# Designed miniproteins, single chains, continued (3): the designs that were tried, part 60

Each design is a single chain, and the fold is of that chain. pLDDT is the mean over its residues in the fold that is shown.

## One batch from the design tools (miniprotein)

Design m10062
Fold by ESMFold2-Fast:
Structure m10062 (fold): chain A 77 residues (1-77)
Amino acid sequence: SREEALALLDKMIADLRARQAKASGDEAAFLAQQIAILEETRALIEAGEPLSAVAARRAARVAALQAAHPDVVLPEA
């Protein structure tokens, strides 16, 4: 459901922010980009966008980030 999706995203964002607080340099910048993708996903769900469209947009942004960082495995992709 939408409520379940928002709760999961809130947990994921909180977990990534906790990791970012302990990170520095390139790792911190990379985590910031992951957080931005999840925050945009959350905002679109709150705005009432169809979950399928939101999922497709998130997947596209994750793929673009992965292509820019081929040596890094994206958790929660």
Scores: mean pLDDT 79

Design m10063
Fold by ESMFold2-Fast:
Structure m10063 (fold): chain A 77 residues (1-77)
Amino acid sequence: LSPRVQQLFNQWSPETQALWNQAVTNYRNRRYTDAYNNLGNFVKLDTVNPALQVTYKQILSQSPHTREFMLRMLIKS
């Protein structure tokens, strides 16, 4: 979830932080497909929390409207 992701951010590698920032930037620019791809790459990294990986997979399985809403909740507090 977003609050836990924020707590972990400073513990991530620079590469992991860059992927997260790219996902946030693409989301803010309404580039949802690119944001999903950035989060997909983030989830594949060894440093990703397993609970966050499960949440991301659940987001991908939802309808487009629900997916966009859940992505917003994951990125925002």
Scores: mean pLDDT 59

Design m10064
Fold by ESMFold2-Fast:
Structure m10064 (fold): chain A 94 residues (1-94)
Amino acid sequence: SAPSPEELKHREERFDELVERYGLDKEKLLEESSSFEELELNLVRELAEKMGLDEEDIERFLEAYRTGDESLLSEELRAKLEAYEEEVLKKEKE
């Protein structure tokens, strides 16, 4: 079903939070995307490229992002996300 205005707002806030958390290029993502769904897919693909995620991890991350259900993330994927967040934060402090 179509997301409610509240759900769309939460997804947009989640998008902005991930962009900031992982140091992503928001302008590039917006330029490469024709729809909000494509924007979400491009966000996950950009992270996958930077982190070396496989196809299964990409699908799990995209589903967790869209639903807000972090339990959909594997233990291994969660560890990779946490490690990459720490690496981005470390680079910003240098």
Scores: mean pLDDT 76

Design m10065
Fold by ESMFold2-Fast:
Structure m10065 (fold): chain A 72 residues (1-72)
Amino acid sequence: SHEEIEKLVEEAKKTGKLPEELKEYIFKQALVLLNEGFDIELAARLIAQSLDIPEFVEEIKEYLEEKLKELE
């Protein structure tokens, strides 16, 4: 739910780390964007913007790059 995602975002802001449940949400959103033809960098930026965590763009990008390599 929206409230659950907001709580995970607040946890990320407090700890400086992406919680696992937030990473799962991010990955699902990224798959939609990648399927639409967006690259990993743009997907990471759009997701970070939608969650209001622009400071996490690089961490999201690195997470997506690592996760996609594991699936190949």
Scores: mean pLDDT 84

Design m10066
Fold by ESMFold2-Fast:
Structure m10066 (fold): chain A 99 residues (1-99)
Amino acid sequence: SDVEEALAKVEEIAREAAENREEFEELLPEIESFEAPSPSMAEQRRIVLEAYNASEEELRRMLEEAEREIKKGIETGDKYLINRGLFRRAAALAALLMK
């Protein structure tokens, strides 16, 4: 089912998003640890389904929005925005590779 495929992909994307966190950590020299809340499972599912149903143009916009969320999270110290943005970026990149 589409739901089972989406769940398997959510786990893969979450791992990839966590790995990509390092490329933005250099912009946060004042933060010694990152125990930030991740998006809920329901939110993760919505992000994955949104990306899978998106056109290539919509996915590129999703990437731009995700990068803006990450930067805003860095500027404001909102670790949830950083984690959600990283997950959204990973989901959009994964969906683009499947086109």
Scores: mean pLDDT 69

Design m10067
Fold by ESMFold2-Fast:
Structure m10067 (fold): chain A 83 residues (1-83)
Amino acid sequence: KAIGVGVAQTPDGTKSSVQVEVDDDGRETVLHEDRNVSEEHFKKIREAAVKAAREALANPGQTHTGTWTDDDGTTISWGGSSV
């Protein structure tokens, strides 16, 4: 199993987060979601969280983290770890 987390923070200080689990069969389960940002930003953090979880599942013992800033100044951050 691996867990991925995605966080979006808008310039006005609004935050959303998502936590997903990817099991050994590649099934995705949303463990937590907080939908305060736009649908587009929420999709981006969910996709980033899933990708981070899959990368952590493929490479156990490494933590993968990243940060990206969208055109509107929204910061998207992600991380994944194997469990």
Scores: mean pLDDT 79

Design m10068
Fold by ESMFold2-Fast:
Structure m10068 (fold): chain A 77 residues (1-77)
Amino acid sequence: SMKDQAWQEFQQLGEEVNKVLVEAAKTLPEDVFKKLLGQVLSIVQKILDALRNNDLDAFNQAMQQLKALKKEIEALS
């Protein structure tokens, strides 16, 4: 189903984001890292809520936000 594909896509992105956060935790100042982690957790909550509610438009929007934030964190690390 489209929902199963969405869950798989989120799981793959989540693994990539986790690797980026592990590197960021080693290299960034604690206050900067905490701010970025808070932003990641906020977007992840939006993705989980969208998946639970079968809101594919909200899911796609939140996934784009998470991809953009991942790219930002990679550039800072």
Scores: mean pLDDT 88

Design m10069
Fold by ESMFold2-Fast:
Structure m10069 (fold): chain A 74 residues (1-74)
Amino acid sequence: REEVREKLKKLVEEAKKKIKEAVEAGDWERAEQIFEELMKELKKILEETGDEDVFLEVFKEFYEEMGKYILQKL
């Protein structure tokens, strides 16, 4: 479903921007809070849609990109 993929990408992009802003401000606790909130929203969407393939695609891309970004900042 295109709407689900678009919604997931939007949530991920917004969270990614906020996490980067928090990291640049040196507020790692805030970055962790934003990540936790994103995980709750993603889990809710997965439970509502049951579309594991779309979820895994979007989540994997997000996780790998953010993981690399955070490691570069450490």
Scores: mean pLDDT 76

Design m10070
Fold by ESMFold2-Fast:
Structure m10070 (fold): chain A 68 residues (1-68)
Amino acid sequence: MSKEELLEELKKYVEEVKKELPPSMQRVLDHEFEEFKKKAETMSLEELKEEVERFKKNVDAMLKLSKE
């Protein structure tokens, strides 16, 4: 799997989660994803795989907090 494929899969995941978030949190998630893409440019494929999993966990935590 290439770095581009990992980022595209993460983008699809982010778009699905955004459907369940209020507009304010959607903007935060969009900003975090853009910052993540900038960092991803300097990462190896191995580092990117680990950081994608961490990003997904952070997004899941954000979704959980939005329900409280």
Scores: mean pLDDT 79

Design m10071
Fold by ESMFold2-Fast:
Structure m10071 (fold): chain A 60 residues (1-60)
Amino acid sequence: MTEQQAVDMVLAFLDRDPEARAAFLADPSLLLRFISAMFPEFDEAQRRRVAARVLAALRE
């Protein structure tokens, strides 16, 4: 899985779950934990990049 595919999957999930979207915007550490659980194959740097891209998209 590419980092772009991971970003797209997380954004699609949050589009269907407004409570999770609000929670992750309020506490970005929860998003990083979610990404760690969802994509165990990613290292810490990859998880941080995916989280940053998701948060940037949600803040638009």
Scores: mean pLDDT 83

Design m10072
Fold by ESMFold2-Fast:
Structure m10072 (fold): chain A 89 residues (1-89)
Amino acid sequence: SKKEREELRKLAKKLSSEEQFNLVKEHYNENAESAEDLDEHARRVLEVLYGIKLKKSIDEIAERLNVSKATVSRLEKEALKILKEYLNE
């Protein structure tokens, strides 16, 4: 939803690009040394976080990732869940 997207933007702004990579790495691919080492799903979550921090629209992120807007919406919900877990620890 729009409200969940606004919360995601607020939380994503608290993390540097390096911290966003580390969060995604810890959740999906703990042995990854760089973004290129992430599997496709984990890489898409990371690219959603980067896009949100850059204030990109759902349409812009969907076009960049070559996925549906529904897929971006699901990735944004997953990213929000991970961010909430990370920032509460």
Scores: mean pLDDT 82

Design m10073
Fold by ESMFold2-Fast:
Structure m10073 (fold): chain A 74 residues (1-74)
Amino acid sequence: SSLTLTGSDGSTASLARANGGAATLTVGGKKAIVLASETPEGIALQALGEDGKSGQRLVPADATSVTLSGADAA
């Protein structure tokens, strides 16, 4: 299964949930690599920005899409 990510610029990317997928997306006006890992609490998303800063977000295990914003990159 996959998760659809939408960046702050409206771009979209598909991210694999099961095998630690990765996608490149614009978050908060900066390029970021978004990583996914499954946890007992849901899907953990980690955004790694080009400035070396990282943000984390938990989404429900049944989530099919997530919009990422500047708050997810801070």
Scores: mean pLDDT 71

Design m10074
Fold by ESMFold2-Fast:
Structure m10074 (fold): chain A 84 residues (1-84)
Amino acid sequence: MPLSEDLKIIEDILKEGERLYEESKTSDDKEKLLKEALEKYKKALEGYKLGLRVSPPQFHSEYEEKIKYIEEKIKEIEAELKKL
C-alpha cells in the first residue's frame, strides 16, 4: 500500500535525523549537523501528521506519540542552535 511505503520512508528520515543529532554532540561541525537534524525531524513530523489524518482510528495513538516525541526533539535542537 502506498501509505505503508510512505511511512517506512518517514521512519528512515526520522532515524537519519536521530543519527545527525547524536553526531552533533561530538562534532566540530555542531551547528551544521543540528540544522540538518532539524530539517529531518520537521520532515518526519509532517509525514506522521499526514499519517494520523489518513490512518484508521486504531493507529491514532501511535502517530500521536510519534508526533509528540518529534515536536520535543525539534524544541531541543532549536534551543541548542540558539546557544551557538
Scores: mean pLDDT 81

Design m10075
Fold by ESMFold2-Fast:
Structure m10075 (fold): chain A 71 residues (1-71)
Amino acid sequence: GVKQSAIPEQTRQKLEELAQEVFSKLYQQGIRDRATLENRITAACRAQFDLPTEHIEQEVAKIMSAFSCFL
């Protein structure tokens, strides 16, 4: 359910932690395709957090921009 227009800071930190874990696992497996990484991270975040999809996608996009230096 949609209850807030912004992601709470603690939830955002947990989402970033999960995204880093998923990225690290996929990167270690040799996956370098940004679209695949973004899709897998988004799917993991959607499974763990009850947040609007657009908020998850926005945060994942920001995280992927930080990870782009490894790609």
Scores: mean pLDDT 77

Design m10076
Fold by ESMFold2-Fast:
Structure m10076 (fold): chain A 75 residues (1-75)
Amino acid sequence: SEEKIKEVEKLLEEIRRLSDAALAQETDPQVQAFLRHLVESQIRRIKELVEQGKIDEALELAKRFVEDLKAYLAS
């Protein structure tokens, strides 16, 4: 359980790093605003799941969002 919580924390740091990179590359201010809102919403959901003890759900959501951000950066 503690190990999984640490993995979620590492994934949240990865999300921050990837989102910073995505925002730095984006030139459209409407897309930047949408991306910022999406990132904030996903981080909030992940943190809420951890607070509720739903660690496996938080881990799945965090992993999926990291992959989504990587796909966005690759496009």
Scores: mean pLDDT 87

Design m10077
Fold by ESMFold2-Fast:
Structure m10077 (fold): chain A 75 residues (1-75)
Amino acid sequence: DDLLQRALKILKNPEDRQFFYEVFNRKADALFAQVSKITDPKEQSQALLQALDQALQEAVDATEAAREQRAAAAA
């Protein structure tokens, strides 16, 4: 599955959704602070897209790991 499909699966579960948004916002805030220092609009737009992709990847990975830990604890 691609990253977007994995993210959409996460958003269907309320507990995963909340955790996902908390991680995404934390990661995005740090990356967007760096993007805001770029003065060239074209470079800033490219960096923003890369920052969004990185924040999404890290949030998906962290949420899936948390879900696996919950499943293991339930077994």
Scores: mean pLDDT 81

Design m10078
Fold by ESMFold2-Fast:
Structure m10078 (fold): chain A 84 residues (1-84)
Amino acid sequence: MTEEKTVTVTRTFELSDEEANEAVEEINNMSDEEKMKLAGAAAGEWARENGLDVEVEVLEVLSLSASASDGKLTVTVTAKVALT
């Protein structure tokens, strides 16, 4: 059975200010294909963390934001996914 869900995943990484700023710039310059791959990786990790033994397919990236502050990179992905 295919189930569609909207998933929001937030990841925080401890990076130097320079590395965090470069990562934000890279994310802002991502192609739609690269954003889909990032969302797929994040959604798959979310499923594993929640004990779901399912395949996750990203249907749509609703939002992708990245921010750098105080030696931290915060990436938030909101995506519509199909679970099979």
Scores: mean pLDDT 78

Design m10079
Fold by ESMFold2-Fast:
Structure m10079 (fold): chain A 108 residues (1-108)
Amino acid sequence: MEESKKKIEEIIKKVEELIENREVHPSLLELLKLAKELVKKGVYLSKEELKEVEEGAEDLLKRMKENPSVTPEEVFDLLLKIAEDTDVKGKLKAAVTGLLFYLKLEKE
């Protein structure tokens, strides 16, 4: 659990560093704020749940590349909508999925 917490905190930090000098989609900012608040409240993901979130982010990136009509902004909007209608752990999963998706998108 400590390693999973540190990894989520590192993901949050990397996204904050990348967006500091960039205008980004509002849903990404809301997902970032949500992840920070939930981690601060002691919400965590297991190693298995973190792996599911990493695989989810990879799948979203692949689907976006295969479907030119799908934008990164639509992916962030979808994840924020999922986060609004789920439990506390589901909110953290959706938020971290969005942050990982953004980090993967920026590497290309």
Scores: mean pLDDT 83

Design m10080
Fold by ESMFold2-Fast:
Structure m10080 (fold): chain A 85 residues (1-85)
Amino acid sequence: MEEFSEEERKEIREVLKKGIKISIEIRKELGIELATPFEEEKWLEQLERALNGEAPKENVLALAEDAKKVIEAYKKGKEAVIELA
């Protein structure tokens, strides 16, 4: 029982990878300590489990929505300042 099509899984993976990478960079720039290195690898393992039906589709879509918000916040707060300077 899998909740997502092949295309949906690819799109969600791409959005969430971008979101987590941006989140890590924002935390570093704000001086927030990162507890562990390579959090992305562990997090991707959890994502694959969720995409394979271990989590409700609604929960995975919520994670993708949060990732999109992180991407947009980064563009507005970081890239927008850099590009407009």
Scores: mean pLDDT 66

Design m10081
Fold by ESMFold2-Fast:
Structure m10081 (fold): chain A 64 residues (1-64)
Amino acid sequence: MLTPEQGIELADKLLEAGADEELVEILKDVASETPLDKETLIKGVSEATGIPEEKVRELVEEAL
C-alpha cells in the first residue's frame, strides 16, 4: 500500500522523469486522500499521460 508521503515523492520523481506537472498535482491530491497500490498508480499514470504501462512501471520502481 502506497502512503501519501510515498505518493508525493513518486509524483516529484515522475516530474523529474518528464511527466506533466498537472499529472504530478493529480498524484499528490489522490495520494493524500486515497491509499494507492503500485499497480493502481502505474495504470492511472499510464492512462493519464499516455505513456506505456511498462515505462511507467520503471519510473515507479525508480521512485521507490
Scores: mean pLDDT 66

Design m10082
Fold by ESMFold2-Fast:
Structure m10082 (fold): chain A 86 residues (1-86)
Amino acid sequence: MEKVLKVTVKAKPGEAVRVMARILQALRDAGVPILAAEGSVEGDTATLYLKVPEEDFEKAKEVIREALAADPEVTSYSIEEVDELP
């Protein structure tokens, strides 16, 4: 079974794309399989949808939370479970 994460990040001006790339790299480094991904950037806001196996869902959520909390370019973020990709 699969689950979808929605990650919304507000970054410092010009940093939203780099923050999104760092999230994806953190997941790769942690060995979390990404089954599908949809990303968008509007101004300083990045929105990333990630489909992961159900067994990796809590690990993915924690890896993303730790990466965003440690990122000096992030001003605010939210992570939520959603039913499907956009």
Scores: mean pLDDT 84

Design m10083
Fold by ESMFold2-Fast:
Structure m10083 (fold): chain A 85 residues (1-85)
Amino acid sequence: SPPPSREEVKERLAEEVIEMAKNEEEFERMKREIRKHLGEGDLSALRSFLEVLELALEKAPEEVKERLQELIDLVRESLAAAERR
């Protein structure tokens, strides 16, 4: 079988993120990881995670959309802050 495409990997990660967002402790852990990657200057990881979060938001049940939007806003703010010279 051919290896999974980048789109297929992104889809699977989006589904995992939706499930994590349903759990308060996992949600708080995702926020800590975003802040950690910002502190380490890993902007490529933050950009990749933003793409996964945006896909997750489109697919998510209403109950987790607010949490996913909070994560998206946090990543966008983090990227904007990192671009300040």
Scores: mean pLDDT 81

Design m10084
Fold by ESMFold2-Fast:
Structure m10084 (fold): chain A 85 residues (1-85)
Amino acid sequence: SLEEEAKRIVEELLDIVRNSPNGGVAIGRIIGLLDGKTPEQLEAIISILEKELPNATPEQQEDLRFIIAVVRFVLGMRELDEEFA
């Protein structure tokens, strides 16, 4: 269930990057999609993205690394909010 949901979110994240006119719009859309996701869900998403990296083309690797960076940023913010809630 968690892994299946994370895989669906990964597909949506890739679609966001491919269909966004620039990085700023992509970041906003990714943050919006990840709103309400738990640290466990975000870590599952990162795990899937990192497993895809070794088999990706250079262009796909750039997109994956960008998504990983944004998801890690969201995870960091989520963990900070939980510590200071």
Scores: mean pLDDT 83

Design m10085
Fold by ESMFold2-Fast:
Structure m10085 (fold): chain A 90 residues (1-90)
Amino acid sequence: SAEDKFQSYRDQLLAELSKVASAEEIKEADDIIDEMYKTKDIAKRVGYAIRLVGLITELELFRKMPKELVDKIVALFQELLKALEEVHES
């Protein structure tokens, strides 16, 4: 299901982020993803997505994430967004 895909990509994204992020930063990312899942307002969902991109960008720049990890996280984020759109279109 779209919900199963979303949860799978959420878990994978958080696992990859956990390689550089603290427990507190992982909780912040997870909370943002949860709000994106729950909100039916497109503008609010976009706002949460921008906040998550900001957090990932901060981790990339300040934790010096290797390019391979950045590419993996970006790919997982794109798949998460596709699954989330399928969830909201149903």
Scores: mean pLDDT 86

Design m10086
Fold by ESMFold2-Fast:
Structure m10086 (fold): chain A 85 residues (1-85)
Amino acid sequence: MSVDERVQRAIELGKKTTLSDGMRLLIDRTLEGTELGLKVEDNETSIRLVETALRQLSIMEGAGDEDAKKKREELMELLKKLKAE
C-alpha cells in the first residue's frame, strides 16, 4: 500500500466519524489540494496533508471532544509512520 493510499484512508476515516461540518469542509479542501497534486511522489507531501487535517481537527473539536481526540490520535500514528519512512 502506497503512502498516498494510507493518507487517503486516514482522511476517509475522519469523514466517516461524526465530525462538525466545519471539519468536514476543511478535510474536503485538503483533499481538493491533494487532487491538484494527484501524483504525490513523496512522504513530505503526505505528511503536510495529514498535518493540515490534524490542525483543523484540533481547532474544531479540540480539548472537549473524545471522538475528535481519537481521530487526532489515529492521524498522529499515521504521521509517525510516514516520518519513520
Scores: mean pLDDT 56

Design m10087
Fold by ESMFold2-Fast:
Structure m10087 (fold): chain A 90 residues (1-90)
Amino acid sequence: SMEQEEAVEVLEEAARLLKEKGYDVLAESFLLEAERLRKEKDLEKIKETVENAIDELDRLIKYMEEKGDKEAAERLRELRERLEEILKKL
């Protein structure tokens, strides 16, 4: 679906941001999730993956705020909002 493709793009954008900030292991984790999501055909598993990604982004936003990286926190919030809108349409 278009929503699934958009969710993959959000996960890939999160990976690029994390790599840019030097969080290579976290970036690789998001890329692996994006690849799994691209191949998934079960709608309930797609929804679960998007919900789990939102939870992971919430934790990362708090982590970036605690470190004082307001720019990274804001960019992650924008990605989180995009996933929330995608989830509503799934």
Scores: mean pLDDT 88

Design m10088
Fold by ESMFold2-Fast:
Structure m10088 (fold): chain A 69 residues (1-69)
Amino acid sequence: SDEEARALIREAAASLRLPLSDEEVERLVRMSETDPALREALEAGDVEAVGTQLLALAAEGRVRFRPPE
C-alpha cells in the first residue's frame, strides 16, 4: 500500500540519518510505480534495501535529502 511504502521510505531515510520532506516521500512513492528496483525493494519490505535504492537514486540526482522547515 502507499502508506506502507511511505513508512518504509521514511524509516530507510531515518536509518541513514538523511531526512526527507513529505513532498519528496510522496514523489518517491509515485516514482516506485515506474522504477522497478525501488518497487522491488518496497515490495520486499526491506528497510536496508530501500535505503540502498535511495542512495543510488541520490547519486543520480533523483532524490534530494533536506530537513523540512
Scores: mean pLDDT 80

Design m10089
Fold by ESMFold2-Fast:
Structure m10089 (fold): chain A 68 residues (1-68)
Amino acid sequence: MEEGRERVVEALGLLLSLEDPPEAAVNALVRGLETGRYKEGLLEAARAAREAGHDDLSEKIEELAESL
């Protein structure tokens, strides 16, 4: 769905606004775009962002996933 793709692109924008974005989170979103598993990619990216210490960003990405 276009909506799922748009949510992943929005999450990518949030991650890439960081000075040093967590590679695992970026890779999860890219994989979501490549496979069409948008919600799965968002949830994996949120987890990776939290593991990297970006709790606020993780919550925003989780909200994007839950909107799907």
Scores: mean pLDDT 83

Design m10090
Fold by ESMFold2-Fast:
Structure m10090 (fold): chain A 55 residues (1-55)
Amino acid sequence: SMERLQELKEKLEEQVREIEEDPSVSEQQKAIFKGATEGLLEMLEWVERRAQKAA
């Protein structure tokens, strides 16, 4: 599960890059998406650390 969490983080970072390159997405929407994705990555980190600590 830890390896899958890391891969999911990489996929999310890749999606952020795609959104940043998309001319149809407004600057405000890009900022919101980036913020939301950063929050998601923090949650994945939190889940990962919790799983480590639970062992």
Scores: mean pLDDT 77

Design m10091
Fold by ESMFold2-Fast:
Structure m10091 (fold): chain A 50 residues (1-50)
Amino acid sequence: SAAEADARIREAMAALVEETNNPRPSDAEVAERAGVSRVTVHRYRQRQGL
């Protein structure tokens, strides 16, 4: 579901920021961690204004 994918993306972004000290991990890095496509991460960020 979209809500489940969004939750995974949010968790992946938070984890990557903590681990790498990079305030904006790439779509590819977030996608790999969240287990979703890069397009899904890109669309999530567009919807959230990130």
Scores: mean pLDDT 83

Design m10092
Fold by ESMFold2-Fast:
Structure m10092 (fold): chain A 57 residues (1-57)
Amino acid sequence: MPDALRVGGDIARRRSEELRRQGDEALRQGDFVTAQRLYRQGDDLDRQSDVMYQQAG
């Protein structure tokens, strides 16, 4: 159902934004390894969000 894919896409996008913010905070604290992991997870969720929106039509 397109509505479920749109909701999933919105959730994935919001979580991606939160992970990016956490990554920025880790960089501020000098924790490069944690920041890299968080950014990677955020990028993965952002890609999943785009796929879900495309499938929703």
Scores: mean pLDDT 81

Design m10093
Fold by ESMFold2-Fast:
Structure m10093 (fold): chain A 103 residues (1-103)
Amino acid sequence: GPITISMSGGGTVPAGGSVTITATSSDSSTAGHILAFWAQSASSSEKRLLARDVIDSSGVATHLLSNLPASLGTLIITGQLLDPNDLNKVLVTGEGTTLTVTP
């Protein structure tokens, strides 16, 4: 899809560890747009906003998660491309990618 999520360590991180979430846009026209990182429990429909970041000239936005508790388990991480003139307007929703925190 137009927004792809990747993670350091392949999406598996030990408890207390850190992971860098990288969103990559395949569309060069998205440089300077805002990307919202969302997390959702694999067992829940509730989404939590992690961060908003600017897509750089290489089509990349990143977010660091640190000190992850073992109780977090498996999350679905999604990137949403927002309109830079209206942050309530979602232009694209990327495919969800799993993040697993191991004990």
Scores: mean pLDDT 83

Design m10094
Fold by ESMFold2-Fast:
Structure m10094 (fold): chain A 100 residues (1-100)
Amino acid sequence: EAEKLREYVLELARKYLDVLELDEESKEKVLAQIEGLLDSMERLGIKLSKEELEELVIELVAQFKAAQELEKEGRNSSEPESEELALKIIEEAKEKLRKA
């Protein structure tokens, strides 16, 4: 069952990355980070529900979408205007992913 849950989470992540139209480099980074998190959780004996894993994937994909959009504009996330824009992109991405 653990392997099936991992496969499900990774397929869900791929679907969400496609929905938000992330570039291939960002997709590889997100998938690697999700796999690393799943490996760390298994090592530490942390068990999340399917629903908690789905929300974690949504959060992570949305954050990478905001980072990608800021990089395209040459903006630094530490700037106040860029921080407000990033938060807006994250919320819009989360809403879109929950509807998908």
Scores: mean pLDDT 78

Design m10095
Fold by ESMFold2-Fast:
Structure m10095 (fold): chain A 65 residues (1-65)
Amino acid sequence: MEELYRRLREKYKGKLSEELFEELFERAVADARAFLEAFGVEPTEERLAPLVETLFDIEVRAHLA
């Protein structure tokens, strides 16, 4: 998860404020966890990371639209 956080922060550096990045990332993590839990799947880092990345990208695109 830390590597994904660092990678996404670098990718959007200068495009998102630190505060906005933190808010969108926290929401993506919360949404990914809720998604896995809704299907009875343990929210391990390996399962969370790809969902967090996907949801974060969707949220960023929606925010910039």
Scores: mean pLDDT 82

Design m10096
Fold by ESMFold2-Fast:
Structure m10096 (fold): chain A 114 residues (1-114)
Amino acid sequence: SSAMYQAGYEAGYAAALFGGEALVEGRGSTLRVTSLGGTGGNAGAGMAGGAGLYAGGARAVGEGATLTVTGTGGESRRNGGIGGALGAAEGAREAGGEVELEVRGSDAVVRVRG
């Protein structure tokens, strides 16, 4: 019954990216970080967030190195899910690395590639 507990488990890395850095380094290396907001009642859950790279950075170093960060907002019956925002995410690409940032509140995905 605890989407917050499961979001907290995935947010173990997301919390490290909250004011920290995600780094993937080396040829062909891949890292995916996923952050999921909790589900709530008529006016809840949109505030219970999987915060991705909020005040953190994402960096990929090396040819074919790929870092993907995906934030998905929680569900609420009255309010949209906003918990999966990748606020203040900074993507850096070095030596042919690629950073892909995805935000999903409904089904709108924005990807930025190097």
Scores: mean pLDDT 47

Design m10097
Fold by ESMFold2-Fast:
Structure m10097 (fold): chain A 65 residues (1-65)
Amino acid sequence: GEDDKIISEIDELTSELLKAIKEGNIEKINELTNSILQLLSKISDEKLKEEIKNEISSKISKVLF
């Protein structure tokens, strides 16, 4: 469905965000973060949205630590 496509796009943007964080590219981090937030706003299921946010946070933690 449409949610599956949005999730796939968020996953791709999250991977790019992790690269930008590792490189210290603040401009790219801001761009990618805004894009991810816009895509998350299109998801009407609050439980699914929370699960996606938790997955993103987990991936970011692995790069920072």
Scores: mean pLDDT 83

